# Ledger of designs, part 55: designed miniproteins, single chains, continued (4)

Each design is a single chain, and the fold is of that chain. pLDDT is the mean over its residues in the fold that is shown.

## One batch from the design tools (miniprotein)

Design m13890
Fold by ESMFold2-Fast:
Structure m13890 (fold): chain A 90 residues (1-90)
Amino acid sequence: KFQEEYDKKVEEAKKKSPLERKIDTYKAQGEAFKKMLDELIEKAREAAKKGTPEQREYYEAQVKGAESLRDKYEKEFNEKIQKYEEELKA
């Protein structure tokens, strides 16, 4: 089963241009990165609600840092995807 699914994906990948593969890669990486940071933010928010005042300050700083990092990378991934999609249409 895994070998057959792998072989199908390999054949499909051979039909895609290097630029199309770059777009697919950035989309997948952006989605995975956003999901990871969203999960970290939620965990930190829950920890802040249940923690001591010192722990709350620490976790609130972690949330703020993770939100800033998420926003920065979302913008960077979207800009790169758009640039490669425009190159593909040219």
Scores: mean pLDDT 77

Design m13891
Fold by ESMFold2-Fast:
Structure m13891 (fold): chain A 85 residues (1-85)
Amino acid sequence: SKQKELKAQIEQKISEMLSKLKTAASLILQDLDKSKKAYKKAQDLWDQAIKLAEQISSEEAEKMRQKKAQLDAEFEALVRQQLAK
């Protein structure tokens, strides 16, 4: 069904996003510009997943928007912590 296909696409984008987040985190002290670029790719993948979730339900999309805000805050905190050393 279209719903199962959409869920599979969302899961794939989330998996790719997590890979980009790991790359971004690992690069903060090594190459901050590359870290930020990797994080931007993670944000773009998450935004694509939110658009797919909107086709399933507004509630699922809203939960993903809230999780995105949390991830953004966590990455900003990690960057501040790493650069303060």
Scores: mean pLDDT 84

Design m13892
Fold by ESMFold2-Fast:
Structure m13892 (fold): chain A 94 residues (1-94)
Amino acid sequence: HKKKVSEEYKKIVANAYLYLKKEGYVENENSPDGPIQSLIAVPNAFYFKYGVKKSSLANSYLKRVGPLPKSILNLGDASLSKEEILKQLDAFKD
């Protein structure tokens, strides 16, 4: 948010988004907050859903998740486990 989004961060967000979509949590055709807000909402939804401190805040972030731009989605890896994605997110502390 206070820094420019790096390509590494975009990859991690794409990984988390693809996992959430596979689990059925992302079905929105249009995001009310737009694709930029999805870059913030996806990591937070994933962290609060699957991280060590699980929280109902995950549902608030999931409501804000919409489609990511294809340029970002193409960076993602749909084969990653939730544990691998959490490790990546912990490295960026988002």
Scores: mean pLDDT 69

Design m13893
Fold by ESMFold2-Fast:
Structure m13893 (fold): chain A 86 residues (1-86)
Amino acid sequence: MDELLRLGEEGRRRVEQVLRDVLGGEKVEELLELEKRALAGRELSEEEKEFIREAFRKVREPLERVGREMQARYQELLRRKEEELR
């Protein structure tokens, strides 16, 4: 159980690190504030929407790479647990 939770926490930290490495801390903070505003039902300007699209375009490939690595580790852990049930 704890292994799955730890892997989830590791994945979250890796995503946060990718955002900081690719965008920089200031742009990450701006992105988070825009996301909070959108979730609160506030309308975003066209420039703010384009900033979000550009940021996600830049992080897409690095995040997909992290996602593939984490998925492979989840699959290996699940396979190991399934083998323990034999």
Scores: mean pLDDT 78

Design m13894
Fold by ESMFold2-Fast:
Structure m13894 (fold): chain A 86 residues (1-86)
Amino acid sequence: MEELEREMEELESQLSEEDKKRLEEAAERAAARARELAATTDLAPEEAVGLATLAELEALIADPSASPALRRLAALALERYREKLA
């Protein structure tokens, strides 16, 4: 786990301002979706946040305009969230 966190920190340091903005926008979309899920379903707030975050991370990984560093960071974060939700 510590090695994963270190790799994620190193990737974050490699992100451009554009990559950082894309991460912020993805986080904002995830927060909005989590709020909708919590309001319209019986999901606990933590579960709603997890599902919304997974969807945004998958979108970043699939985005050909995202940098390799951003896609790798999203893939590592996705793996961590999948383990948490299992």
Scores: mean pLDDT 77

Design m13895
Fold by ESMFold2-Fast:
Structure m13895 (fold): chain A 64 residues (1-64)
Amino acid sequence: MISGEMADEIGTLAVILSPEENGLALAKEIGKLSKEGKLTKERLEELLSRYVSPELKEMILSKL
């Protein structure tokens, strides 16, 4: 399970590295799952696959 603090950091990175609409949408979805206690590494990987490029996905996952 990804902690709330880590989820906030990942959300911030998503907005910074993908300032388009997708970055904000990803940050909101991460925040929702984190609040519900459902943010696992596999769920995060699934979300990254939907909202960001493969290169950005690897960059974010490397921060974990």
Scores: mean pLDDT 73

Design m13896
Fold by ESMFold2-Fast:
Structure m13896 (fold): chain A 84 residues (1-84)
Amino acid sequence: NKEEAEKLIEEARRKLEEGKRLEKEGKELLKSEDKEEILRGIGLLLRAIGLYFEAKLLAEKALKLYESEEAKKILKEALEFLGG
């Protein structure tokens, strides 16, 4: 139970960190005066939202298997990025 939760937590963490990276890059591209760069930035932000949603689902699944402060932290961060 705990081992399965830890694997889900690790996967959720990787998705959360990749989402943060894409969000940062996307936000920088949105500051551009170039329409193509702005469009690329929008695409990265949409991908980041998808990754945050996946991290949320994985963290929720991990919490059902084992109560973990790390899983709660990942869930909280993912929800903050999703506007919760």
Scores: mean pLDDT 86

Design m13897
Fold by ESMFold2-Fast:
Parts: structure tokens; sequence; C-alpha cells
Structure m13897 (fold): chain A 87 residues (1-87)
């Protein structure tokens, strides 16, 4: 169902936010972000507008996180822009 798919994606996003707060290695944060992107691109149960809103909300959190490098922020921004083109 759309509700279950959205909840799964939200849980993945929350995990990424917690990893940032816990200062997990950037490679692990990137890997979890790539998993979330793959899930959003593969699932047909979530409306495209909801997927875009989730990606934009997570990108805002990442951009505002002082613990993350500018390089990781740039890479994630580029990945979000490409994903939005595929939606």
Amino acid sequence: SSEEAILAAERMAVRIVLMIQEKAPEEEILAEFERLLAYLLETEEIPADVKREMLEALLRTIEKSPELSEELKRRIREMVERAKEEL
C-alpha cells in the first residue's frame, strides 16, 4: 500500500538523520542515502510528488548539518537532482 511504502521510506530517512547526529562515517551515510534513492526510484506505490517532497526535506536537513563535508553535501545534491529527473 502507499501508506506502508511511505512509512518504509520515512524510516529510512529517519535512520539517515540519526546517523548524521551520531557522526557516523560519511561513506555509511552516503550508502544509506543511496539505498533510500533506490527504494524511491523502484517503488510505484508512492506518488511522485510525495517522493520529491521527501527528497527535498532530507536534502534541506543535509545542507543544514554542520557535521557533514561540503563534498558529501554536493554529491547528495547532485543525486537528488538526477533522481527528480527520473520521477
Scores: mean pLDDT 88

Design m13898
Fold by ESMFold2-Fast:
Structure m13898 (fold): chain A 61 residues (1-61)
Amino acid sequence: MEKAKRDALELLKKAEETAKELGEDNSKVAALVAAAYLIAIAEEIETGSREVLEELKRRLE
């Protein structure tokens, strides 16, 4: 539950640093992480959200 939210927040931080390294617009990376956050919250309430978060994390990295 809380772990899913923390994972999503960590993805946001990593995405922000990755965007800075690449010199790209952070808004695009932030949008992807925001979508992951919403999915994680929904999954957390109904079922396990681990797989969803890990899949999104791998795509961001």
Scores: mean pLDDT 62

Design m13899
Fold by ESMFold2-Fast:
Structure m13899 (fold): chain A 59 residues (1-59)
Amino acid sequence: QAEHDALAQRLAKHTHLAIEYDDKSKELEKVDPNKAKEYREISEKHRAEADALAAQLAA
C-alpha cells in the first residue's frame, strides 16, 4: 500500500502540474509565444508521466 499510495500521489502531482503549465502557457501566448511553447512542452511531459503512472495503478 505504501508504494501504491506513493504512485497515486505522484500521479496527482504530475496531473496537477500538467494543468498548471498548460494554463500558464495559455496566459503567456499573448505576451511571450516562445515561453508559452516551452511551458506547453513541460505540460506535455507531465501528462506523459501521469499517463504512465495511471497505467501502473490500473494494473
Scores: mean pLDDT 83

Design m13900
Fold by ESMFold2-Fast:
Structure m13900 (fold): chain A 94 residues (1-94)
Amino acid sequence: MELTEETEKELAALVRELEARREEILTKSSKEELVKKIEELIAELRREGREEEAERLEKLKKEALEAGDVEALGKLVSTALSERELRAAVEARL
């Protein structure tokens, strides 16, 4: 609606890249690698003062680990990375 054609193109390219990264995370990442990535994301959220989001992500990480659900861990990492990248790109552009 209010995005420039250039911004729209950049966001489309980012979405495509994030989709490819999501597939790679889900198919290639070990449990230990996923845990490390999600812990790094939690630390970043805390540095930004986004404590509620950090606590929610940490709770979801704990639940997935207790359930032994590596796919849920992969989805958490992929979703958090995608939301972070898209938000940063939009804010930097606007």
Scores: mean pLDDT 72

Design m13901
Fold by ESMFold2-Fast:
Structure m13901 (fold): chain A 94 residues (1-94)
Amino acid sequence: ALEKVKEMLLGASKLFESLAESYASRGDEETAAEYREIAEKLREIAKNAKSVEEALKQLEEYVKELEETSKHSAVVNIVRWIYEEFKKLAEELK
């Protein structure tokens, strides 16, 4: 279960890296930087989480942090969507 969650977090991180490059190539450096920070945070959670519950808790805390700090609602909504999908997966893996 944990290995699957880590794979999904790393996959999401790679997608955010690709999105960051796409926005940077369009001249949107602010959005690119925000997507890179999300990619790095998802990688950090994947590396450091010792359980599915710990990974979900770290994702939930990060969503709350982004709600307070991010000015881009789309970014917050995407990370929240990832959290909800991981939450569903955790229930299916019980």
Scores: mean pLDDT 77

Design m13902
Fold by ESMFold2-Fast:
Structure m13902 (fold): chain A 57 residues (1-57)
Amino acid sequence: STELLQKASRMLSENLGKIPQEKAQELFNRIRELALQEKPDEKKVQELIAEIERLVA
């Protein structure tokens, strides 16, 4: 879970030029909210990664 959130953050940071600033901020906030949970919802983590992958493809 932590490893997947780190991957999401890295993908987002490396592709900021491909993503609108407002959408990038929304995605970073979603990563932060999940990271603050003791046990993040794995389905929400996977959905977040899939959305980032779609935006950077």
Scores: mean pLDDT 79

Design m13903
Fold by ESMFold2-Fast:
Structure m13903 (fold): chain A 100 residues (1-100)
Amino acid sequence: SKIEEIEKIIEKAIEEIEKVLEDYPEVKPEVIKIFRETAERILKAVKENASAQEIADIWLEGMYEVEELLEKNNVPKEVRDKVIEILKKAGGEIADIVLS
């Protein structure tokens, strides 16, 4: 199902985030929390037949919260960029499933 495919993308992204943020134990659980909460909102929106635009807006809000949290916690730009690349890739894969 589309829901199961989206859940797999989310779990893979979380695993990649955990590896990138392994040296940042204080920020890592907070980033994962934001991402899981964003994922739950997306899964609910998909179940409620929300538009691709509404789903994209939810994803972008979550990504901005993660970026702000990483910057406030003085995570180096190189590490922040890696986290954002993981999120952008996951978001694109979710969009492909929603639009299919």
Scores: mean pLDDT 85

Design m13904
Fold by ESMFold2-Fast:
Structure m13904 (fold): chain A 62 residues (1-62)
Amino acid sequence: MVRIAVGAGPTAEKAQAAAERLKEKTGADLAVGLAGMDAEQGREAGRRLAEELGGVFTGVTV
């Protein structure tokens, strides 16, 4: 089962750090960093990824 967690932030560094934290806290199979996106945009992206991969969206952090 694929779990999707998303980290979003104004810069690539912040987005990657947020995705890493989500992976550690949720045990996500896939954590993605999205630069230039706020929490709302990250949530939408994570939901779409979960739908495409047949996984479960676990959350977003910035």
Scores: mean pLDDT 85

Design m13905
Fold by ESMFold2-Fast:
Order: structure tokens, then sequence, then C-alpha cells
Structure m13905 (fold): chain A 74 residues (1-74)
């Protein structure tokens, strides 16, 4: 589904950027491309929040952020 694609695209982009705040824009762009504008905006906000957890568990932070993009793309 578009939701699955948006969530996965965000997850991959966020982790590739290292889980920091610089991952917010790539996460937005990837989620928007897969799931539309609302998915992109949700991904950006979720990535900024998730970046605070990146030093402790980048994969968990990315999974939580991807969930936001998934819900917004539905």
Amino acid sequence: SKADEAGKAMYDAFLKAGGGREGAQPSHDAAKQAGGETAGISAYVSALIGSKLGNQDPEFAASAAAGGAYVAAE
C-alpha cells in the first residue's frame, strides 16, 4: 500500500542520514514521494522527534518515525 511504501521510504532515508536531525528533510522527501504531502509532513515532524532518541536506539527511533508516515499516508 502507499502507507507501507511511505513508512519504509522514511525508515530507509532516516537511517541512511544517521538518525540525527539532518534526517528530517530526507525523511519528508521520501515519504512525500511515496505517500503524498501529509505523509511527508508527518515524517518530517516524527524524524525531528526521533532524532532525540537516535544516540540511544537509531533503529527504534526510525521505526517510531516510520509509523507516523504510515498513519498519515492512510
Scores: mean pLDDT 70

Design m13906
Fold by ESMFold2-Fast:
Structure m13906 (fold): chain A 61 residues (1-61)
Amino acid sequence: TVVAEIEIEGKRARVTITEDSVTIEFLEPPDAAQRAAAAALQAKLRQLLEKLKEIEEELEE
């Protein structure tokens, strides 16, 4: 599990990555564009996690 604070379109957010999920929670009230950017990032991170999980299982038992 990874937890990190990042900035999405000028708003602070907390990203939580688990084995099977990616969650982004804004620490400041976002607008519609910022929510859309967070949703797009979440989708990309989930796809990357799936790919990395496959590679890591091959390299690290």
Scores: mean pLDDT 76

Design m13907
Fold by ESMFold2-Fast:
Structure m13907 (fold): chain A 69 residues (1-69)
Amino acid sequence: SYRVTVESEKLPPVESIAADRAQAVGVVRTVAADAEAGGGKVLELDEEAARAVVESPKHGRIVVRAEPV
């Protein structure tokens, strides 16, 4: 299993559990895609590390990471 953590400047951290690495990467990709759709910028998207850093006009900097648990 993987713990997926979403941290933003404006909101408290959100944690979820992904069953496997592919599911964790899916969450990372979704956060990046949502940020772009909202007029933000993707600063980093690393599917191998299951990590993304984005800037959102509404929520500031958002960091998504997944780690094995």
Scores: mean pLDDT 79

Design m13908
Fold by ESMFold2-Fast:
Structure m13908 (fold): chain A 74 residues (1-74)
Amino acid sequence: AAELQALMDEVYKRSLGLSPEEQKKLAEEVYAEMTAKYRATLSPEKAALMGEGAKMATAIGYGRANADERKRAA
């Protein structure tokens, strides 16, 4: 729970000032990194669950950054 919140916050902060395409690419890169970490440290079942959580967390993080960019541009 806390790890996924931290991941959302990290992706959000790193995505600020980037284009939507760059934000999405960053989220995909962070997701891949976290998935590799989970595979190395957790059982296959837990790695799969945390991987899905990381996918959602990165998507939420970049989505927030994209929304803030749209607000700034308006």
Scores: mean pLDDT 76

Design m13909
Fold by ESMFold2-Fast:
Structure m13909 (fold): chain A 68 residues (1-68)
Amino acid sequence: IDGDGYVTAEELLKKLIELGLLEDTEENRKKVYELFKILDTDGDGKLDKEEFDAFVETTGLNPEDFKG
């Protein structure tokens, strides 16, 4: 997570791999980037905290896994 409370697709991918939720594969990277583009309505390459929370909720991930 960016210090300003934004998340880039690369940071999100790295965090998911770090938590063991995704394997570091080209296929998973592509899927994360495609989903990110759908949620990134501003086209700036970043999700704010609310968009990131919606992503976590939509994917069924545990929000607590991203806090520690």
Scores: mean pLDDT 68

Design m13910
Fold by ESMFold2-Fast:
Structure m13910 (fold): chain A 64 residues (1-64)
Amino acid sequence: SAERLLEDAKALAERFLQAYKNGDRSTAASLAVAAGVLIMGASLFDEEKAKEAERYFREALEKA
């Protein structure tokens, strides 16, 4: 469901931020790629939820 995709995107964003702050750049890069694929996939089913996921990930990047 679109709601599940949004929850997954938020979880990836939080894990990205933690990995980045801990200096684990390889894990952070992998999480960023995973989030991108998830957002692209989500846009095929619910474009508005995909935009919310992208915004959440952008906020996490700004906090990094």
Scores: mean pLDDT 75

Design m13911
Fold by ESMFold2-Fast:
Structure m13911 (fold): chain A 82 residues (1-82)
Amino acid sequence: AMAARAQALRDEADRLEKEYNEKDSKATGEAVRLYLDPEKREEALKLSKEFGKQGNKMREEIDKLRAEADALEAQYQAAVAA
């Protein structure tokens, strides 16, 4: 069923989002710790920038999974309505 496939994609996206949120919390804590040391501020900014790029890629992946789930649900609703 298309509805079951859509739910599986949403569950996958939710799992990836939880994994990313855990990584984000750890990386943010580390960047803040480095940023508070004036000698390591450049290092903290580079770390933050690099993690931001990785985060954007992960968000795009999550968004793609959710968009695919939405498309499957829309197809299912259209098929039921027809």
Scores: mean pLDDT 77

Design m13912
Fold by ESMFold2-Fast:
Structure m13912 (fold): chain A 65 residues (1-65)
Amino acid sequence: SELREAMGLMLASTLKLKGIIDEVESEGTHFRITAEPESEEELKELERMVELLKKIGNTVEVTLK
């Protein structure tokens, strides 16, 4: 679904703008996210976003640096 892909990309792009996500790569509804959270607050924000992505119907792979 293009809508699920677009919503997922918008969410990931927001956290990339905040500096929580370094890279985001997508194949349809599958997302690969590379992140280096600098605090417990940033880690929780990342976890919350990943949960939202999965709830929308995306699959997510997270790599922490």
Scores: mean pLDDT 79

Design m13913
Fold by ESMFold2-Fast:
Structure m13913 (fold): chain A 88 residues (1-88)
Amino acid sequence: MLEELERKAVEIARELLEERKPELPERVVEVLENLLEAAEALLRGDREAALEYFKKAQEAYSKLSEEEKELLREALLEIGREVEEALA
């Protein structure tokens, strides 16, 4: 059950990110893509790849402007809410 729920959540998050990509700055998309790739790697049991993607997401995040960090936070909250709604 947990692995199926996590897989579904990641699948929904991927679809939501693809829909939002044209409206988000490239640097913000880079952070979100690396976070999703880390989650996808965890689902396939590749912990080493997951850690590398998470590290890349953290490095990309450190390069964001204050405005880009706010856009990232907004996008994460919106994606999280839609994932929770879809899983309820």
Scores: mean pLDDT 82

Design m13914
Fold by ESMFold2-Fast:
Structure m13914 (fold): chain A 64 residues (1-64)
Amino acid sequence: ENEKKAKIFEEEAKKLREKGTEDSRNLAGQLLAAAMAYSGKLPDTVSEEQRKSAIKMGERALKK
């Protein structure tokens, strides 16, 4: 389930990168951070609160 969510965020980030604007690149970065949080690929130095924050940021970016 988390891997499926990560793939959705990665695909949306790819589409935003193709738009080539600064705003779209910033949103793509937020989506990729959420994808890494869902897939468990964030560094061990990242706290649980930071992981949850990345997910919330990505969910917000996905709705834009």
Scores: mean pLDDT 76

Design m13915
Fold by ESMFold2-Fast:
Structure m13915 (fold): chain A 96 residues (1-96)
Amino acid sequence: MAKEKILEFAKALTEAMRAQGFTAEASVKTSDGIEVTVVAPDPETARALAEAFGEAIDHAIKNKVSFEEALKIFREVLDRRLRELGAPGAPEEITL
């Protein structure tokens, strides 16, 4: 269920980004073969989001964590990736 919820969250975020006219796209595949595709304002942010979702889903599957724990991992990974790109970190509302 946590895996399903984080995947639905990824889909909702991607649709919201497309609705705003953003077209930069990135995809990752998790260890168990789940492919996650995201859309963002720029390719670097799209890659950071895709990697963060991939790691959160992988952790949820391997460790059977709650959706709240999966979201925490998503935010921590996204924050790390965005800081590597020179951004101030992951926004709490994820309105990138």
Scores: mean pLDDT 74

Design m13916
Fold by ESMFold2-Fast:
Structure m13916 (fold): chain A 87 residues (1-87)
Amino acid sequence: SEEKEKIKEQIINLMEELIELAELRKLSQEIIDKLRKVLEEIKKLDAIEAVKLALATMEELKKNPEFDPKMVETLIAELKELLEKLS
């Protein structure tokens, strides 16, 4: 559906912006490479599975002290809203 395609594009854009932010903030190359790998996997998934993978990734990033917990929690909330819209 058009809505599923739009949501998938939003997830891809969100992941790309997060990678750019990580590069700008000079986070570890390990984190940047991991985010890039997740983005490539997201591109191959349907919208529902893409949101679920993005959510799992954000939950993992919440444990990383290099990321602001409030920023990650905001992204998790946004992704949960997208998942509800797909349901």
Scores: mean pLDDT 84

Design m13917
Fold by ESMFold2-Fast:
Structure m13917 (fold): chain A 61 residues (1-61)
Amino acid sequence: SPELERIDKMIAELRKKREELLQQAAASTDPQEKNKLIIHADVLGTMITMLEWEKKKLEKM
């Protein structure tokens, strides 16, 4: 469905952004910056989880 395709694109984009933040965190030598990047990546992880739950609900309909 168009709705499932939209959600899949959003999940893919958020996963890419999250991976970039985690790579930046891994490269950082500043503990404060590293923690900030990890927290930001965690927020994106929550958004991905919410979209995956939405996708799962739509697939059951």
Scores: mean pLDDT 87

Design m13918
Fold by ESMFold2-Fast:
Structure m13918 (fold): chain A 76 residues (1-76)
Amino acid sequence: MTAEEIEELKKKIEKAIEEFEKEAKNLDFDERLELIKKLAEKYGISPVDLLLYIIESRRELTEKEKEAMRKYLEKL
């Protein structure tokens, strides 16, 4: 992957995370997963990868919350 391709991917990830955080505030767990799938399709990222990027971006999430989100998406 070229440096330009990596930078473009980073920009898509940043936009997807921003839109997720804006919309997800009052969504339940299942609604958040559907939002992740929608944003992943919109930005051309895999839903699993997008969730992992969201988890990594948020240091305020508890380790239990991070594991629950990862385990659930691994089933998709």
Scores: mean pLDDT 73

Design m13919
Fold by ESMFold2-Fast:
Structure m13919 (fold): chain A 99 residues (1-99)
Amino acid sequence: MELLDEWAEKARKEGKPIRSFASREQIRKIAEEVYKEVKEKLLKEGVKEEEAEALARIAVVNLLRQMRLSREEIREIVGEDFDENASAEELEKALKEKL
């Protein structure tokens, strides 16, 4: 929660919501970094990997919503063809195919 709030405030301070259309790649990188940090923190606290990954995805989605992105934009950033119900196997296959 605090991490998400800090990222949302930082984005607002730097005019990220206005510049999101011009710097979507930067928002994507922030989302990826937040996902990794939240996942790693949860794993250190003893949360199982599968649950940590699910919670990290939820954290990223909440961050992007606080940054005033639409559901469609959030979906584009967290995965072009990835949905919240996609299995790890399907995600791995998609990444390998896009290589």
Scores: mean pLDDT 60

Design m13920
Fold by ESMFold2-Fast:
Structure m13920 (fold): chain A 116 residues (1-116)
Amino acid sequence: MERIKELAESLGLTLSEEEIEKISKALKDLLENGNSTPLREFLKNSKNPKLRALVALLVAEEYYKKLGDVAPVEYLVEKTLDFFKDVLSEEELEEFKPLIKKLVESLKEGKKPDLK
């Protein structure tokens, strides 16, 4: 919840409480039940490029939490992009790659990402 707001602010994005709850529930379903459907469906129905980028960054952070100690930055970036290949366009994947890399690098260094 709070982390969704923090990453959104880093992108210059203001979210409603309803949007935050919807994303939070979809992430929780992915993490606790392995069910990616609500998160993919949310992404397919969202036209806001910053909101779509936020969802990609949230998934990258979850890969970092699980694998960040053993996996290099490039692997975590590729794994995040592969997760979204069926819902993000080739153009969006190219645009989001540097943002995901910046987030993962910042997390490995124990710093807040500068996504501006």
Scores: mean pLDDT 80

Design m13921
Fold by ESMFold2-Fast:
Structure m13921 (fold): chain A 84 residues (1-84)
Amino acid sequence: DLNKKTAELEKKYGEVAALVARLLYESVGMDESEQKELIEKYGAEEILDKINEILTKKNKISDYEAELEATKEVVEEMKQEEKK
């Protein structure tokens, strides 16, 4: 990409989306199609913010295992919203 602003946005959002997709896969076994649907529906940064909020509210140190558990809780909450 030749546009600096577009490249920076792609880098920032691509890295966040990749991190969220990995956490979704490793926490709940979500496939790439399901990961993409959830990220497009709720936003990758919004999902990551919810994960960090759960970690902060529970006063847990952010490590990989805690991030996986927080991701699982975010996914369960989002699935409950879809059942309305």
Scores: mean pLDDT 69

Design m13922
Fold by ESMFold2-Fast:
Structure m13922 (fold): chain A 85 residues (1-85)
Amino acid sequence: MMQQAKEAAAEKALEVMQLFRRAGATRIEVSSEEVDGKFVMTVTAHFPGRTVVFRIEAYVDESGKVVVRLPAEDQAQLAALEAAL
């Protein structure tokens, strides 16, 4: 159900927001939209001199399983931030 996808996306967004706060983000913005049966959350983190935009997609697959997708580039940004902590 879409509610499960929304909950999964929200949990992932909270993890990402906590990481950005620990990495020194001065402001964090979150937006959400529902597109083609997918729940998309965009986390925008503002740092001194830079802004990072992170996209999370969550949906229910054909078998009824909740799937959370992170773009490979955004996963690499998270790994780089964790390594810098």
Scores: mean pLDDT 77

Design m13923
Fold by ESMFold2-Fast:
Structure m13923 (fold): chain A 91 residues (1-91)
Amino acid sequence: MEERIERLKREGLEAAGRMQELLEKIAKEGFSEETLKELLEASRAVLEKLDELRKLGVELPGEEEIRRGAQEIAEWAEKKLEELKKKKEEA
C-alpha cells in the first residue's frame, strides 16, 4: 500500500513538473499544436494520479486547488487545439 502511494505521488509530481515546464515554455515562446498536446497530456496525467490517490483513500493538502489548476489548464489546451483545428479547416 505505502509503496503504491509513494509511486503515485512521484508520478504525479513528475507530471506536474512537466506541466509547469511546458507552461514556462509557452509563456516565453508561444504555443504550437505540439506543445498544447504535450500540456494536455501532462495536465491529464496529474488529474489521473490524483484520482488514483483518492481511490486509495489518500487526501493531499491542497489537492482541490491542484486538481482545479490542472483541470483549467487541460480545458484551456483543449480549447486552443480546437481553435487551431478550425483555422486549418478554414484555410
Scores: mean pLDDT 81

Design m13924
Fold by ESMFold2-Fast:
Structure m13924 (fold): chain A 120 residues (1-120)
Amino acid sequence: SKEEVIKKIKELGKKAIEALKNKDFESFSDYFSEMIETLVSYLVSKGLLTDEEVLEISKLLNEIEEAIKNKDLDKAIEYINKLIELLKKLAEKHPEAKELLDTVIEELEKMKKILEELKK
């Protein structure tokens, strides 16, 4: 259900944020990837994503993971911003998915704040 997906996203987001606070970038990437994959899987199951949109999200996810692996926090923040903007456009296009997309955007904004703090 949508409610179960939102709950899973919030739990994965919380785990990703705690991993970032501990500078555990490997665990962060795992939780982050699962959170985004959970979102994409749900939206695809509802017919709300085109193949092109799935590829664009996958590309951004890979760029974020590469930036984190390289400890390039500036690039990680840049690609997270691009993902947030893409998800905002999807929320405008699909109002029925807005609550779910807003939940993911909120988690991404929290992650950005922690990444900014880690830059010092």
Scores: mean pLDDT 90

